# Designed miniproteins, single chains, continued (5), part 98

Each design is a single chain, and the fold is of that chain. pLDDT is the mean over its residues in the fold that is shown.

## One batch from the design tools (miniprotein)

Design m19398
Fold by ESMFold2-Fast:
Structure m19398 (fold): chain A 87 residues (1-87)
Amino acid sequence: SPLERLRRRADELVARAKEMLERIQKGEITVDQAREELMRLVEEASRLIDEAEKAGVPQAELDTLRDRLGAAIDELVSAIRQKEAEA
């Protein structure tokens, strides 16, 4: 199902954001490296939503995808900004 594939891709993007948060917290990645990955993540999330809209995914599911991806991105942005302030 196209919807199931889109959900899986969204899950993978959310997982990448969480992995990035953990790597920042453990000092395994620099703030600059995290910002580069954030830019790629935002680009991929935007493409995923565009593809979902074009595929005719139901509005309720589109809203769920937007909320989940937006929340994951916002959390990563917040963590990066906090680390920048602590440095």
Scores: mean pLDDT 84

Design m19399
Fold by ESMFold2-Fast:
Structure m19399 (fold): chain A 60 residues (1-60)
Amino acid sequence: MTWSKDQIKQKLLEVRQLSEQYAEIIDPNTIERLEEMSPQLSSDLEIFKKEQEIFAELEK
């Protein structure tokens, strides 16, 4: 399917969240493909989301 920039950003965030929580379940090729489609758009959100997820995990 053809994704909009917003859809690509959303998918990258979802894949990154899942990759951190379920790294062994998530197909790494899917992550690479999504990053390839929109590395610039999601880079800041990806890092921000990672930091928030790690921070929340540590404080639980």
Scores: mean pLDDT 56

Design m19400
Fold by ESMFold2-Fast:
Structure m19400 (fold): chain A 68 residues (1-68)
Amino acid sequence: SEAENERLEEELRKYLREELGLPQETVDEILAGLRSNFGTLTKEMVETVKTVVALGLRAGAEARAIRA
């Protein structure tokens, strides 16, 4: 349902902002991109996005550390 999709968006927004510390603008862009490409979120998509974004942030930090 739309209410379930809103709840999944809220869960993802909260994770990205509170756990990963991403700026509101970045989180809004991620959610807008997901809606544009997929229409609605599933629980599996939310878990996948959480994993991929967290890994991307770690990889970026590691790449910067190697260059320094």
Scores: mean pLDDT 80

Design m19401
Fold by ESMFold2-Fast:
Structure m19401 (fold): chain A 108 residues (1-108)
Amino acid sequence: MQEKIEEALKEIKERIPDLPEEVLKLIEEALRLAAEKVAPITAEEAQELIELIDTEGSKAALEKMKEKGVITDEIAKLVEELYKKDEVLANLVLRFIVDVGLEKYKKE
């Protein structure tokens, strides 16, 4: 899981260079909380959530994840704060959170 978080952070830095340290720490905290608290999700559920991010955006996907109990309110609040600063960053972080849930299901 730690390796997955480090990989996600590297990808985010490569796609969006010159990220402020405060924003990077917020992303790292959201991903660490996701590793600890995100519920296992099936490949089918992961696909549904990724499609929702692509078609309706991060806010719609975030609400669906909360409704399904995939993420906690604390994780949702961090992603919402990130969305207000940068929608692209919020989108990328939500995709990585879905990957974390899928990875948890595979390791069951």
Scores: mean pLDDT 78

Design m19402
Fold by ESMFold2-Fast:
Structure m19402 (fold): chain A 110 residues (1-110)
Amino acid sequence: SKKAQIEALAKKRTELISEAGQAHREGDYEKAAELLSQALEVSRQMVKLAPDNPVFQMLERMTQALLLFAQGDKEGARALLDELAAELEARGDEIGASLVRMQRGILEST
C-alpha cells in the first residue's frame, strides 16, 4: 500500500540521518555527507509519493540543510533553515517552525 511505502521510506530516512550523525561524531565527514545525500534522495521520493504533504516538503529541505552543513557549507545550511522557519511561521505552522529552529540551534552549537 502507499501507506506502507511511505512508512518504509520514513524509517529509511531516519536510519540514514542517525548513521550520518554517528559518522560525523567519529570525524568521518565524507561518510556523513554520503549518508545525508542518500537521505535527501529518500526525502525526495516521499515528496513524489505525497506532493501535497507539507511535512514531507519540510523534511526534504531540512535534509538538504544537513547535507550542506556536512559538506562544510555552514552558512548555506543556516540560511536555508532560517528561510524554511520563516516560511513555516508565515503559513501558521508553529510546530514545524519550532522543529526547524531547534535544528538550527544544534548546528550553532557545533
Scores: mean pLDDT 88

Design m19403
Fold by ESMFold2-Fast:
Structure m19403 (fold): chain A 110 residues (1-110)
Amino acid sequence: SREERNATLIADFLLGKLTTVEELTKIPGIGEKDARLLVEFMNGMDMDELLKQPLSPTARRLLIIMAGRDPTDPSFPRIESLADLTKEHLILLGFSEEEATIIYNKIHHL
């Protein structure tokens, strides 16, 4: 399904399988500008500087997971490492139950 393909690309990104602007633009909702900002974050750019930029909802969700925190929502539970990512984190970020389940299972190799 479309949701399964989209969730698979998101999981692949979170697992470090997608690392270039060209690869990241394959993720639905990620444009070239979003992809460049995510690559800059992977190269050590500060999250607070990136959040000043106009990010798509998908790019913002991925940035929050990678950073393990949401500076715009103090109620968001911290993610200490990718291994600590839960389905509840994904649902709070706005993924569907189906997408959250697929992403969670792929990250935890279930």
Scores: mean pLDDT 84

Design m19404
Fold by ESMFold2-Fast:
Formats: C-alpha cells, sequence, structure tokens
Structure m19404 (fold): chain A 74 residues (1-74)
C-alpha cells in the first residue's frame, strides 16, 4: 500500500464518525464486489465511492485517492 493512500485514509478517519466509517466501508465493499461480479465497471465503482465519501464531508483529494485504490483492488 502506498504512503499516499495510507495518509489519505488517515485524513478521512479524522473527519468521519464511527457510523460514517462503517457506512463508507460497506459502500466500498459493495462497489468492489459489484465490479468482481461484472455488474459495475472499475470506473463506475471509483465514481460511486468518491461521491459517497464527498457526501460524508471527506475532502476531494482524499476521496479520489481512496476511490482509486479501491477500484484497483477490483
Amino acid sequence: MSEEFARAAAEAAKVLSDEQLKEADRVIKEAVEAVQAGKMSPEEAKERIREHLLSLGVPEEVAEAIAEAAAALA
């Protein structure tokens, strides 16, 4: 895992509540599973994860870094 990704994840954790962190984890897992099942493209999964994190108040640069890493895992 890159230092940039680890730093982005740490920054997201500072602005999210425990409940929001659980919701973000669920959305990321669902998007990755949808890509692996052929129901969603990696690009679509990246966009959904990014939009969800932005809706929770995560900064754009942090949301983008997390979404890119999660999409790469699918």
Scores: mean pLDDT 77

Design m19405
Fold by ESMFold2-Fast:
Structure m19405 (fold): chain A 104 residues (1-104)
Amino acid sequence: EVEKKAKEIAKETKERLIKRGVPEELAEKIGKLVYYMTLAYVYKIQGNEELAEKYREKAREYGELVAKELARLEAEGRKDLIAAIQEAVDEAVEKARKLVEEVA
């Protein structure tokens, strides 16, 4: 099911980030961002505009929190962690795109 797969993508993203040394709190926020982005995208493709907008707003909220933490990592010279986060998010976006193709 779509929701279950979205949760799996988010969980995998969080676990990968933790293994690469991203702080657990930040990895959890990124996982939630991925989860809400995936749901917003799926509901948009399915024509459920109300749920798509609701989850897009939640994704925006977590995106702002993540952006603030990324700025802190950049100031600390942790370019390695920023790259790991970008790679994990890009992979999650690709998995979400494939999930949308499955349910369309």
Scores: mean pLDDT 85

Design m19406
Fold by ESMFold2-Fast:
Structure m19406 (fold): chain A 100 residues (1-100)
Amino acid sequence: MKEISNLIGRKLRIIGLLFDLELMIKNGASDETVAAKAREIGELVQELAKDPLMTKQEAQQILAQVQAILAQAKAANLPGGVAALQEVIALLQQTIKQKS
């Protein structure tokens, strides 16, 4: 089914952006840059959450990755990045509850 391939593609894009965000934090990117990238990821997560084929397990996997990056943003003293990542976590937690 084309819908499954589209879901996989969207999930991989989010995973790639999360990896980029982690590298940005490690490389000393500004709080503004990190917050902007986290907001972009949040928009893509919101779109992915609307897909009826998205599983609770997939939402949990993305949540775990975002939580790991949140810890790194906190350690780097990036308050705007932390706030934006917390919004993404809230969206994922709501998605997980709705898929129950």
Scores: mean pLDDT 83

Design m19407
Fold by ESMFold2-Fast:
Structure m19407 (fold): chain A 69 residues (1-69)
Amino acid sequence: SEGDKAAREAIKYFEKYLETKDQSALSKGISLAHRAAALGASPELLEEVVRLAEKAGVSPRVIEAIRAA
C-alpha cells in the first residue's frame, strides 16, 4: 500500500539520520511517518517507525500522533 511505502521510506530516513545526524533526513522521516499513518500503514510497520523515531529523539507528542493512527 502507499502507507506501507511511506512507512518504509520513513524507516530509511530515520536510519540515515541515526548514521549521519543529517537534520534533513530527520525532517523527511517525520513527514513520511505522518504520511504513513494518514494513509493507513500496517500497525507492524508503524511500530517499527515509532521505534526508530524514538531512538532518533523525536518528541513524545509526534510519536503519539504516529501511534494513534
Scores: mean pLDDT 84

Design m19408
Fold by ESMFold2-Fast:
Structure m19408 (fold): chain A 67 residues (1-67)
Amino acid sequence: MAEKLAEEALKAGKAGDDDKQRDILEEVGKDPELAKKFARVVAKKEGLSQEVADQAAQRLLAEAAKA
């Protein structure tokens, strides 16, 4: 599930589909475990460290909590 959402978010970002990317991030932000897995899959595909992925997941959850 997290890998599919990460692939769809990256594809939407490359296509400039901000609405779809936002919807995916909003759904991921509602589940802490999903957000963590999603951030790690994105980091792996983009060549980022797991520490950066974990920080991104925490920020994503904080942003979702404000919405």
Scores: mean pLDDT 74

Design m19409
Fold by ESMFold2-Fast:
Structure m19409 (fold): chain A 87 residues (1-87)
Amino acid sequence: MSPETQAELDKLLAEFGARVKEILARLQAGELSEEEALAEVERLGRETRDRVKALADRHGLSPEERAEALALVELYVAIAKQEIREA
């Protein structure tokens, strides 16, 4: 993919990671239950997938590149859920 497309994808993933850290901090502070934290990560994951799909469509990514980008989002969501369950 182009350097510009990669930079936009990296930005979306960095924003996801920053919001997950905020969710974890709120969970550790007792402001969220584990169930509420998991629900927030699920919502954030859906928002991020939709933004990645829009990016892929806008930049004309191949089906393979689109699938790889979406698989990366799914990996980040899975890791975030595991971190919440282990917190």
Scores: mean pLDDT 87

Design m19410
Fold by ESMFold2-Fast:
Structure m19410 (fold): chain A 95 residues (1-95)
Amino acid sequence: SEAEELIREAEEALERGDYERALELVREAIEKAKGDAELAERAFELAERLARLRPESREAHELVIEAARVLLEDSEDVPRAVGRLLRAIGIELAA
């Protein structure tokens, strides 16, 4: 899928240290992962990684929140989605 390709490209960008490109690709991956809980979870994990690498990045924190929201909307596992949202809030508060 397009989302799977974007996730792969974002992981490659991070491996190269291209943080700005990784942010762009993760944002697109979150949008394209709507309706696919597995891909949305992977996009969320990448957004968390970006936020941890640069805690001061508002853009990365916004991506974590957006990815968590997509997971909540598309997931039947509400406790997991709530756990993701709580982690996103924790990252934002730690920054």
Scores: mean pLDDT 76

Design m19411
Fold by ESMFold2-Fast:
Structure m19411 (fold): chain A 77 residues (1-77)
Amino acid sequence: TGEELVEKYKPEFEKIGSDDVEGKAKLLEEMITEYLIKNGLSEEELEELLREIRENEAKFPELARVYRRALEEALKK
């Protein structure tokens, strides 16, 4: 589950300084990419994720960027 993945990455997040925004963003991207690869994506799930990315891009550009990069990496594998 996503919670299990968060627990796995928690120690890595703790190694990053609280002001290291770029390091935290990179680690979050890696965590999301691992989640997508391990759980796989059905056609339906892919369509829903793309919709979420589009909606978040309008509201939260930074989050949309992270999701888009994670999706790109998952689809390359």
Scores: mean pLDDT 59

Design m19412
Fold by ESMFold2-Fast:
Structure m19412 (fold): chain A 92 residues (1-92)
Amino acid sequence: MLEFSSRSEGAAALDPYLTEIVNGANKVETVEETAERLAELMYNIMKDWSEKVIEQTAKSLKVFLEKMGVDPEDAQRFAEIFKKKLLELLKK
């Protein structure tokens, strides 16, 4: 689904959703802040999240981040923080 060119140039233009993750990787926003921000955005769009949807979304985010060349540890941490933040928002 994602197209990866030779590593020589880097990533192609991403859609707005993926661009938000890339921006978070910069100084302006940490991996943790970006994950929490996405969770808040998704919660604001859809307040009725099922356990299955949360799990599937976190898994998809991890896979996409790894395919974009994000460190596996950072991708795993991002998905875990996203899931935790979304569950906290639902609990409250």
Scores: mean pLDDT 64

Design m19413
Fold by ESMFold2-Fast:
Structure m19413 (fold): chain A 70 residues (1-70)
Amino acid sequence: SNKEKAIKSLEAGIESLKQGDVVAALAGLKEVIELGLATEEAEKAIRSIREGDIESAIEHLEKGLKKLKE
């Protein structure tokens, strides 16, 4: 399902950010936005990445992940 794809992409994005792989993280977040799920949290994470705030980016993605698992 699109929800399962979004969950997988968010989990992969969080792991990529923790490893410093911003390019891989951004690719996954674009996929989440295209699926129309957790878009607000994904957009906030992209903004935080652009500002160099990786910690806040991860927090936004974790919030999006929790919402999708409800």
Scores: mean pLDDT 84

Design m19414
Fold by ESMFold2-Fast:
Order: structure tokens, then C-alpha cells, then sequence
Structure m19414 (fold): chain A 71 residues (1-71)
């Protein structure tokens, strides 16, 4: 799980730096899928995921701004 979440976050950051909006959306979709799977598994994993999600807030905000600026 942590490796999968990390890979998704790194993919989202790389796509954002490249200006690949579709890639950012796909990577964030994977992050959301990992969060949902983890939350369904256990409370310990859910807590770890909540902390990881908090660390992703700056990326989420950047993605929202990029989408808003593009449209």
C-alpha cells in the first residue's frame, strides 16, 4: 500500500510538472482508489492514509488551480 500510494503521488507530480492534465487526473484517481481500498481494510491503515492524504493537499490544490486555469 505505501509503495502504491507513493508511486501514484510521484506520477501525479511528474504529470503536473510536465503540464499533462490528463496524467494528473489519472494519477489522482489512483490515489483515491488506494485510499478507498485502505479505508475498507483496517483502522490502522485508515489513519496512515489520512496522514498521507494531508501531505497531498498542496498537490490537490495545484491540480484544482490548473484545471480552473485551463477551463
Amino acid sequence: YPERLRAAVEAALAAAEAGDLEGVRAALGEVRAVVREAAAGSEEVRRAVEEAAAALEPLVERTAEAVRAAY
Scores: mean pLDDT 67

Design m19415
Fold by ESMFold2-Fast:
Structure m19415 (fold): chain A 82 residues (1-82)
Amino acid sequence: SELNEIETELDRLLLTAYQTLSPEQQAELIALGRQARAAKTEEERLAYLGRMVDLVLAHETDAALRARIRALWARLRELVAA
């Protein structure tokens, strides 16, 4: 589905950004990812995913990567709301 394709691509881009983060930022992103996996509801899972996106966007310096992450996250939220 389009939703699964967007989530897969977003995960790939977040992993790409992870490689350039500081060790402290990497640890925070891993902790948020674990909380997303442990979430009992889809709403809670998406809240943690949003925090992961925000963390990456706060520290990513590549404008093109930032723009693509923002666009995919916005599209994912539209599909979930529909």
Scores: mean pLDDT 86

Design m19416
Fold by ESMFold2-Fast:
Structure m19416 (fold): chain A 87 residues (1-87)
Amino acid sequence: LLSRNELLSRIIGETLRGIGEAFQGYLTGDAKAAVEGLEESIRRLKELQKQAEELGDSDLASFAQKQIETLEKRKELVEKGVTAEAA
């Protein structure tokens, strides 16, 4: 398993990647690609959260959970922003 510092770095990296995917979707109108990228980042964050729990680092696991919730909310906004144009 990764060290705590490596897990923290990966959690931050996946969060920033997910935010970037949401931003690209908003700018380009490619909601499908943005949603798929967000889902990949969310999936990886869930795995990193599990690894943090396995280390017994509840603070790191809570941080990962907060990042997951942030990306899930951004995914919802991307889906609503583009799909509303189709309705």
Scores: mean pLDDT 77

Design m19417
Fold by ESMFold2-Fast:
Structure m19417 (fold): chain A 64 residues (1-64)
Amino acid sequence: GDLDGDGTIGERELRILTAHIHGRAVPGVSDEEVAAAVAAADLDGDGRVGPRELAAIVEERATQ
């Protein structure tokens, strides 16, 4: 669900990832959308998104 169509993490996907890391569900978001957001943010290809990956994404978006 990339809004730009170029593989960039969108605001909606960032919200999903933040909620997922905190163990919270986002209303109206399916498990498949959560899995897609995690896969898009998985920089090391280990199937997990940790606080480090999320922090890098947040810093990038805070700059732009």
Scores: mean pLDDT 65

Design m19418
Fold by ESMFold2-Fast:
Structure m19418 (fold): chain A 95 residues (1-95)
Amino acid sequence: MSPAQKALEKLIELLEKMIEKGKVTDEEIEAIEKELDIVVENAPEELKENLRQTKKLMIELLKKAQKSSPEEVRHTMELLRGTVETILLELKRLE
């Protein structure tokens, strides 16, 4: 597995934990930013700009979720998990 694929799998695990908890902490946002940086750095050049934009939007949604109800947090994390799973499938297709 590539470093980008491993980082995407870690992102899925982190998002699943936040779904269970119904809350987002600053430490969890920092962990997600770290894994997203690994994804962007190791992605094909053609995908890097789109992944940088995706990272920006995901971090904005995570920060907004910190002030949201547990139900809204779970909904946001499910949406983000779906996005990460789609990126992982696309990277696997390029192998």
Scores: mean pLDDT 85

Design m19419
Fold by ESMFold2-Fast:
Structure m19419 (fold): chain A 67 residues (1-67)
Amino acid sequence: MAAVRERVEAAAIKAANRVLNSDLTEEQKIETLQKISAAYRATLAAGDPEAGEAALDKIVEESLKKS
């Protein structure tokens, strides 16, 4: 459990840092961070860090494409 949480937290932090360091507007950053938070919680509930990492990457990529 702890190892899965640490891995998912690291992935979520990495995703959040990509968003915060991007050229997205503050509104888009907030929206994307909310999606990252939701994906993080869903991943912890499911216990699948690989699927969670993929979902987090997809959220960031889709948000960056809108900019």
Scores: mean pLDDT 79

Design m19420
Fold by ESMFold2-Fast:
Structure m19420 (fold): chain A 74 residues (1-74)
Amino acid sequence: TSDQINALLQQIGKEAKKIREEAEEKVKKGEMTEEEARKYYQDKTLEAARKLLDASDLSEDVKKALLNFVEKSL
């Protein structure tokens, strides 16, 4: 449902924010370059999105469309 999709996107957004803050902290500490942090953010956000979508009851086509939307938003 639309409500389920909106809830999943909000959850993905919250995870993305946490991952972004973590990546920024690693750059400040000299643990990562800005390029490595961008890659880390993209990879970890997509991983979190996949896990949340895989746990949902949405159809496979809807899951793929939402994952593609998240990827293009990074």
Scores: mean pLDDT 84

Design m19421
Fold by ESMFold2-Fast:
Structure m19421 (fold): chain A 57 residues (1-57)
Amino acid sequence: SLENLGKAKDLLQELANGQPLTQASAMPWIQFVAQELELQPETLINLARQEGLLQPD
């Protein structure tokens, strides 16, 4: 949902703390946030890339 995507964005920004992570190193907390907000991990990967929180593959 749009509300959950907004919450995911805020949580991802907090977890990254302004530092872009590699996809591999970010995967554990992407999984955690996906479970907490009932979102697909791939949705969060795409969101994190759009927000500049993940380094490109």
Scores: mean pLDDT 74

Design m19422
Fold by ESMFold2-Fast:
Structure m19422 (fold): chain A 64 residues (1-64)
Amino acid sequence: DLLERVQKGSEIAALSLGATPEQAKKAGEAARKTFEEALKAGMPVEQAVNLAMNEAIKLAEKEL
């Protein structure tokens, strides 16, 4: 549930920045992976969400 919300939220954020649907999907997948790895490393949920969202934004900006 939380992993899916991070992925979908990241996709929406990327689309809002002008990313294509394909770019947004990649950004969402990267955000989900980053979030999962951060949680496995013991990072607090709020910090993990921020890290994942920042990763998605960076990817969307690089592809635009």
Scores: mean pLDDT 79

Design m19423
Fold by ESMFold2-Fast:
Structure m19423 (fold): chain A 92 residues (1-92)
Amino acid sequence: MEKEVIKKIVELLKEKNPEGVITEDQLYEIYGEVVENSPFEDHPIIGQVFMVLMTALKKGNGVLTWDDAIKEVENSNLPEEFKQAVLDALNE
């Protein structure tokens, strides 16, 4: 289930940032869509993934390129399985 949630987050991020730039508002919108309308709403991994991306956004003045977001996920303390799920979703 966690890989399905990560895939959904990545797909929504790509859909909402066709210019290759992620904003804080877009992250919050996607978080709400995934958490509040999903059987995964209580899963800790959702919050962990969004915390990594939100931290990266704050370091970048509230804006991140998609490539920078990927790099922050890869350098995070997330389990390797979840990092791979992000990369797999990005390559689709």
Scores: mean pLDDT 70

Design m19424
Fold by ESMFold2-Fast:
Structure m19424 (fold): chain A 74 residues (1-74)
Amino acid sequence: SLADLLARFDEHSRLVLEIAIRYGFSPEKIEEQAKMFVEIAGEHAEEVLAALREHGGAEHRENIEKLVEVAESL
């Protein structure tokens, strides 16, 4: 579950990931946020990107897909 995945991260990283999943990302900062997200997720990046696609709100889908695209190109 999303809660089980987020429990693997420290409190600060968990909060950042939860906010990103729930509220999406600014279109103007997608590249910067993708780099930060991959850095925070580290070895769990693949699992976290999958969780973004699965649990992100429909209203944030375009921003989530763009972030995943940028993250996969890093």
Scores: mean pLDDT 68

Design m19425
Fold by ESMFold2-Fast:
Structure m19425 (fold): chain A 67 residues (1-67)
Amino acid sequence: MEEPEPSPELKELAMKAAEAKKKGNKEEYEKYKKQLYDLIKDAFPDAPQSALDAAVDDLIKRAEKEL
């Protein structure tokens, strides 16, 4: 199974979102999560919102495992 490697920008934002979540900083978490969503949406404009939300959540979960 292939998991495409996210861009450096997506990895950085996912890590920042994961750190904000770990700190309990809801405001920063939502900010970085939105930036991730917007970048993925721009790359995959025809993807349904559920798929975009799942991709954002997956990236953040991967980043959480690296913390």
Scores: mean pLDDT 77

Design m19426
Fold by ESMFold2-Fast:
Structure m19426 (fold): chain A 75 residues (1-75)
Amino acid sequence: AAAEARAGALGDASMERIKKYVELAEQGKLDELSEQEKIAVANYLAAKGAPQELIDKVVEYAKGAGKSVVDTVKA
């Protein structure tokens, strides 16, 4: 197996946590996460080759107020 090492076992715990964050993002509950956690999830999904649509949802939640302000001014 390529790159299979004991260090990988430590990464598996982080992967399970990220999987839970992705599930929260799909449910629209990402507002419960910190900006740092939202960015970490987005970066993980991008690195893993996740669909752009899912990545965009996570990034949109992270941008929050800034996007809302721009949309309000435009309206």
Scores: mean pLDDT 54

Design m19427
Fold by ESMFold2-Fast:
Structure m19427 (fold): chain A 68 residues (1-68)
Amino acid sequence: MLKELEELQKELLEKRRRVPAERREPLRAWQAEVAATLDDSEEGQERTIEWAKEVAREVLETGEPLLP
């Protein structure tokens, strides 16, 4: 569960390098927000991972800043 989220964050860091510097701060803030919302329950972890994947795809595809 958390391993999938960690892998997602690694992919985001690699994709982030291709994002303009001005948008890297929102992406970093989002990654911190995801980490802060992690629940120790397995149900909460799965929900967080699914949410993170959706938000990550949206940001990477549209380039829109996150509003966490």
Scores: mean pLDDT 58

Design m19428
Fold by ESMFold2-Fast:
Structure m19428 (fold): chain A 56 residues (1-56)
Amino acid sequence: MLVRALEDIKVMGNPDLTVKKGEILKVVEEVGDDFWVVETAEGRKGLVLKSKLEEL
């Protein structure tokens, strides 16, 4: 599933990774009710609040 970032997001579990507003990401795993593991175009993964993403 592809999603778009609604704002600039610092991902949890990878403090050196920031997702930019408007960036397209792939959801690779769901973690509980509030979080998704997303993957960038470069293959980097991080945990993001579901509420900060728009499903495409």
Scores: mean pLDDT 79

Design m19429
Fold by ESMFold2-Fast:
Formats: C-alpha cells, sequence, structure tokens
Structure m19429 (fold): chain A 110 residues (1-110)
C-alpha cells in the first residue's frame, strides 16, 4: 500500500540522515578538511531532494519514478557508506546507521 511504502521510505530516510549527521559530527570533532564537511552537506541536501521526490511520486501513483528515486537514494547511501568504511572505519555508529538505510532501500526496490 502507499502508506506502507511511505513508512519504509521514511525509515530509510531517517536512518540515512542519522548516518550523515554522525559523519558530520565526527568530522567537526576531528577538524577534518572543509571539503569533506561540504561534501557531507551536499549529500544531505541531495538525500532530502530525493526523499521529497520519492514522496511526490507515491502521491502521484508514479511507481516507476518512485523506483528511480529509491534507486538514487540506494546509490547515494552505498557511496557514502563505502567512503566512511575506507576513511573513518572507527565511526561504527555511522556505519551501522547507513547499513540499516541501505537494507531498507533494498527492501523498497524489490
Amino acid sequence: SNEELKKKLEEAYEAARRGFDLIEEWLKQNNAPQSELDAVRLAREELERLYKGALEAIENNDYQKFDEYAFKIYLLVEGVLRWVRENYPDNTEAIEALERALELAKEILK
């Protein structure tokens, strides 16, 4: 149902947002380069844009466009997760939040 899709999408969005917030907090605490902070900010803005687009697609019963947005959320989360694992592997809370977001996005795409 549309309500079940919205709930799954919201859970994926909240998990991804938490992961991004945890990354930003860690970067600030460790005086990371401004370019990395800017990249996380842009990723958060893109996540919000994709989330809003996915919600609009559900409201319009445009499931093809919904799948396109959900796939883009999946790719964004996968990319950020890979980057954190390579550069900041000790940020376990952010990794766990992004892994949860990725699994939720996968469930939406099936």
Scores: mean pLDDT 89

Design m19430
Fold by ESMFold2-Fast:
Formats: structure tokens, C-alpha cells, sequence
Structure m19430 (fold): chain A 97 residues (1-97)
């Protein structure tokens, strides 16, 4: 009966694993920090990512962080839908990198 939170956690972990596999550790940290509610750690990780990679990866990480924030604010279906939409785009971007 609490499937929505578990499903969002699973999508977050899947995306984090893909980001770590590609060496995008700051993006992975930002997503984990956002899910944990650590907004300062999330912001710091996004700032480091912007300095190291470029706007496309920062935008993907920021969109994923926004999806997690929406989910945690009580719009879990919308949060999950954002993360689900980002997963194939993140995978395509990582395959191209």
C-alpha cells in the first residue's frame, strides 16, 4: 500500500546507478541528497557537476532533483513520471558520452 514511495526510490536508485557507472558522481550525489532532503548537499553537487561537465548534464541532474522534490512534496505520481521520463534520456546521454 506504500508502493509509490518504493517505486520512486527504485527509480532514483536505478538512475543513480547509471550516473555512477558513467562516472557522473556529482550528479548521483545530487539525486541522492535531494531524495534524503539535504538541499545544501544537492545544490553543492550540482554546482560541481556544472564546472566539470556542461549544461546538458546539469539540466538532466536538476530535472531529476526537481522530480524527487515534487514526489517528496506529496505529488508522488508526478515525481515518478518525471524520473521515468529522465531515465531513458539519461541512458541515451550516457551512451553518447
Amino acid sequence: MEYSEEEIEAEVERLVAKLEEAGLRDAAEALRAAWAGDEERAAAALARLGAARGEAYVLLAEAAVAGVRIAKSGDEERGRAVLERLRPRAEAALAAA
Scores: mean pLDDT 66

Design m19431
Fold by ESMFold2-Fast:
Structure m19431 (fold): chain A 87 residues (1-87)
Amino acid sequence: ATRVAVLAATDSERSREAARAYADGLRAQGYDVTLEVLPGADIEELVERGRALLAAGEADIAIVAELREENGEPVETASALLVSEAA
């Protein structure tokens, strides 16, 4: 199974719930998903952490997202998709 690390920077409970729902959606598609929620992290810190996980062979793909709550809705303010150099 393809191993996916999902790293989410969140600022509210609703943005954390959005991150969990996203990870659950990937698991439903047959991916082996590890979710890390990092409150207060910025997108650059998530990208660095994702690259470190890929380099360590702990994931095949890393998905990083900064999620904020705006007007009671979770909003993705920044994201990146990273793939293992080993393909």
Scores: mean pLDDT 79

Design m19432
Fold by ESMFold2-Fast:
Structure m19432 (fold): chain A 78 residues (1-78)
Amino acid sequence: MDVAKKKAFIKRQLAIVRKHLVEDPTLSEAEKAQFQQQLDQAEQLLAQGTPENLDAALKIVVDIDVELGLNSIKYALK
């Protein structure tokens, strides 16, 4: 996957995970704040757009996706 396609993919997954996080009534406010901070870090890495920063951003988004039980990020499972 080239940098542009990877960036677009991560941006899309970040938006999906962020929406789920906001809409999840089972998470405490402290848990939501912690995950939100991690997603904000991923968004900053995405904005820089280097291959290394995209890998770091993807890992953050995947780790949260797994912790929330979504397991929806197929790219990171390969």
Scores: mean pLDDT 76

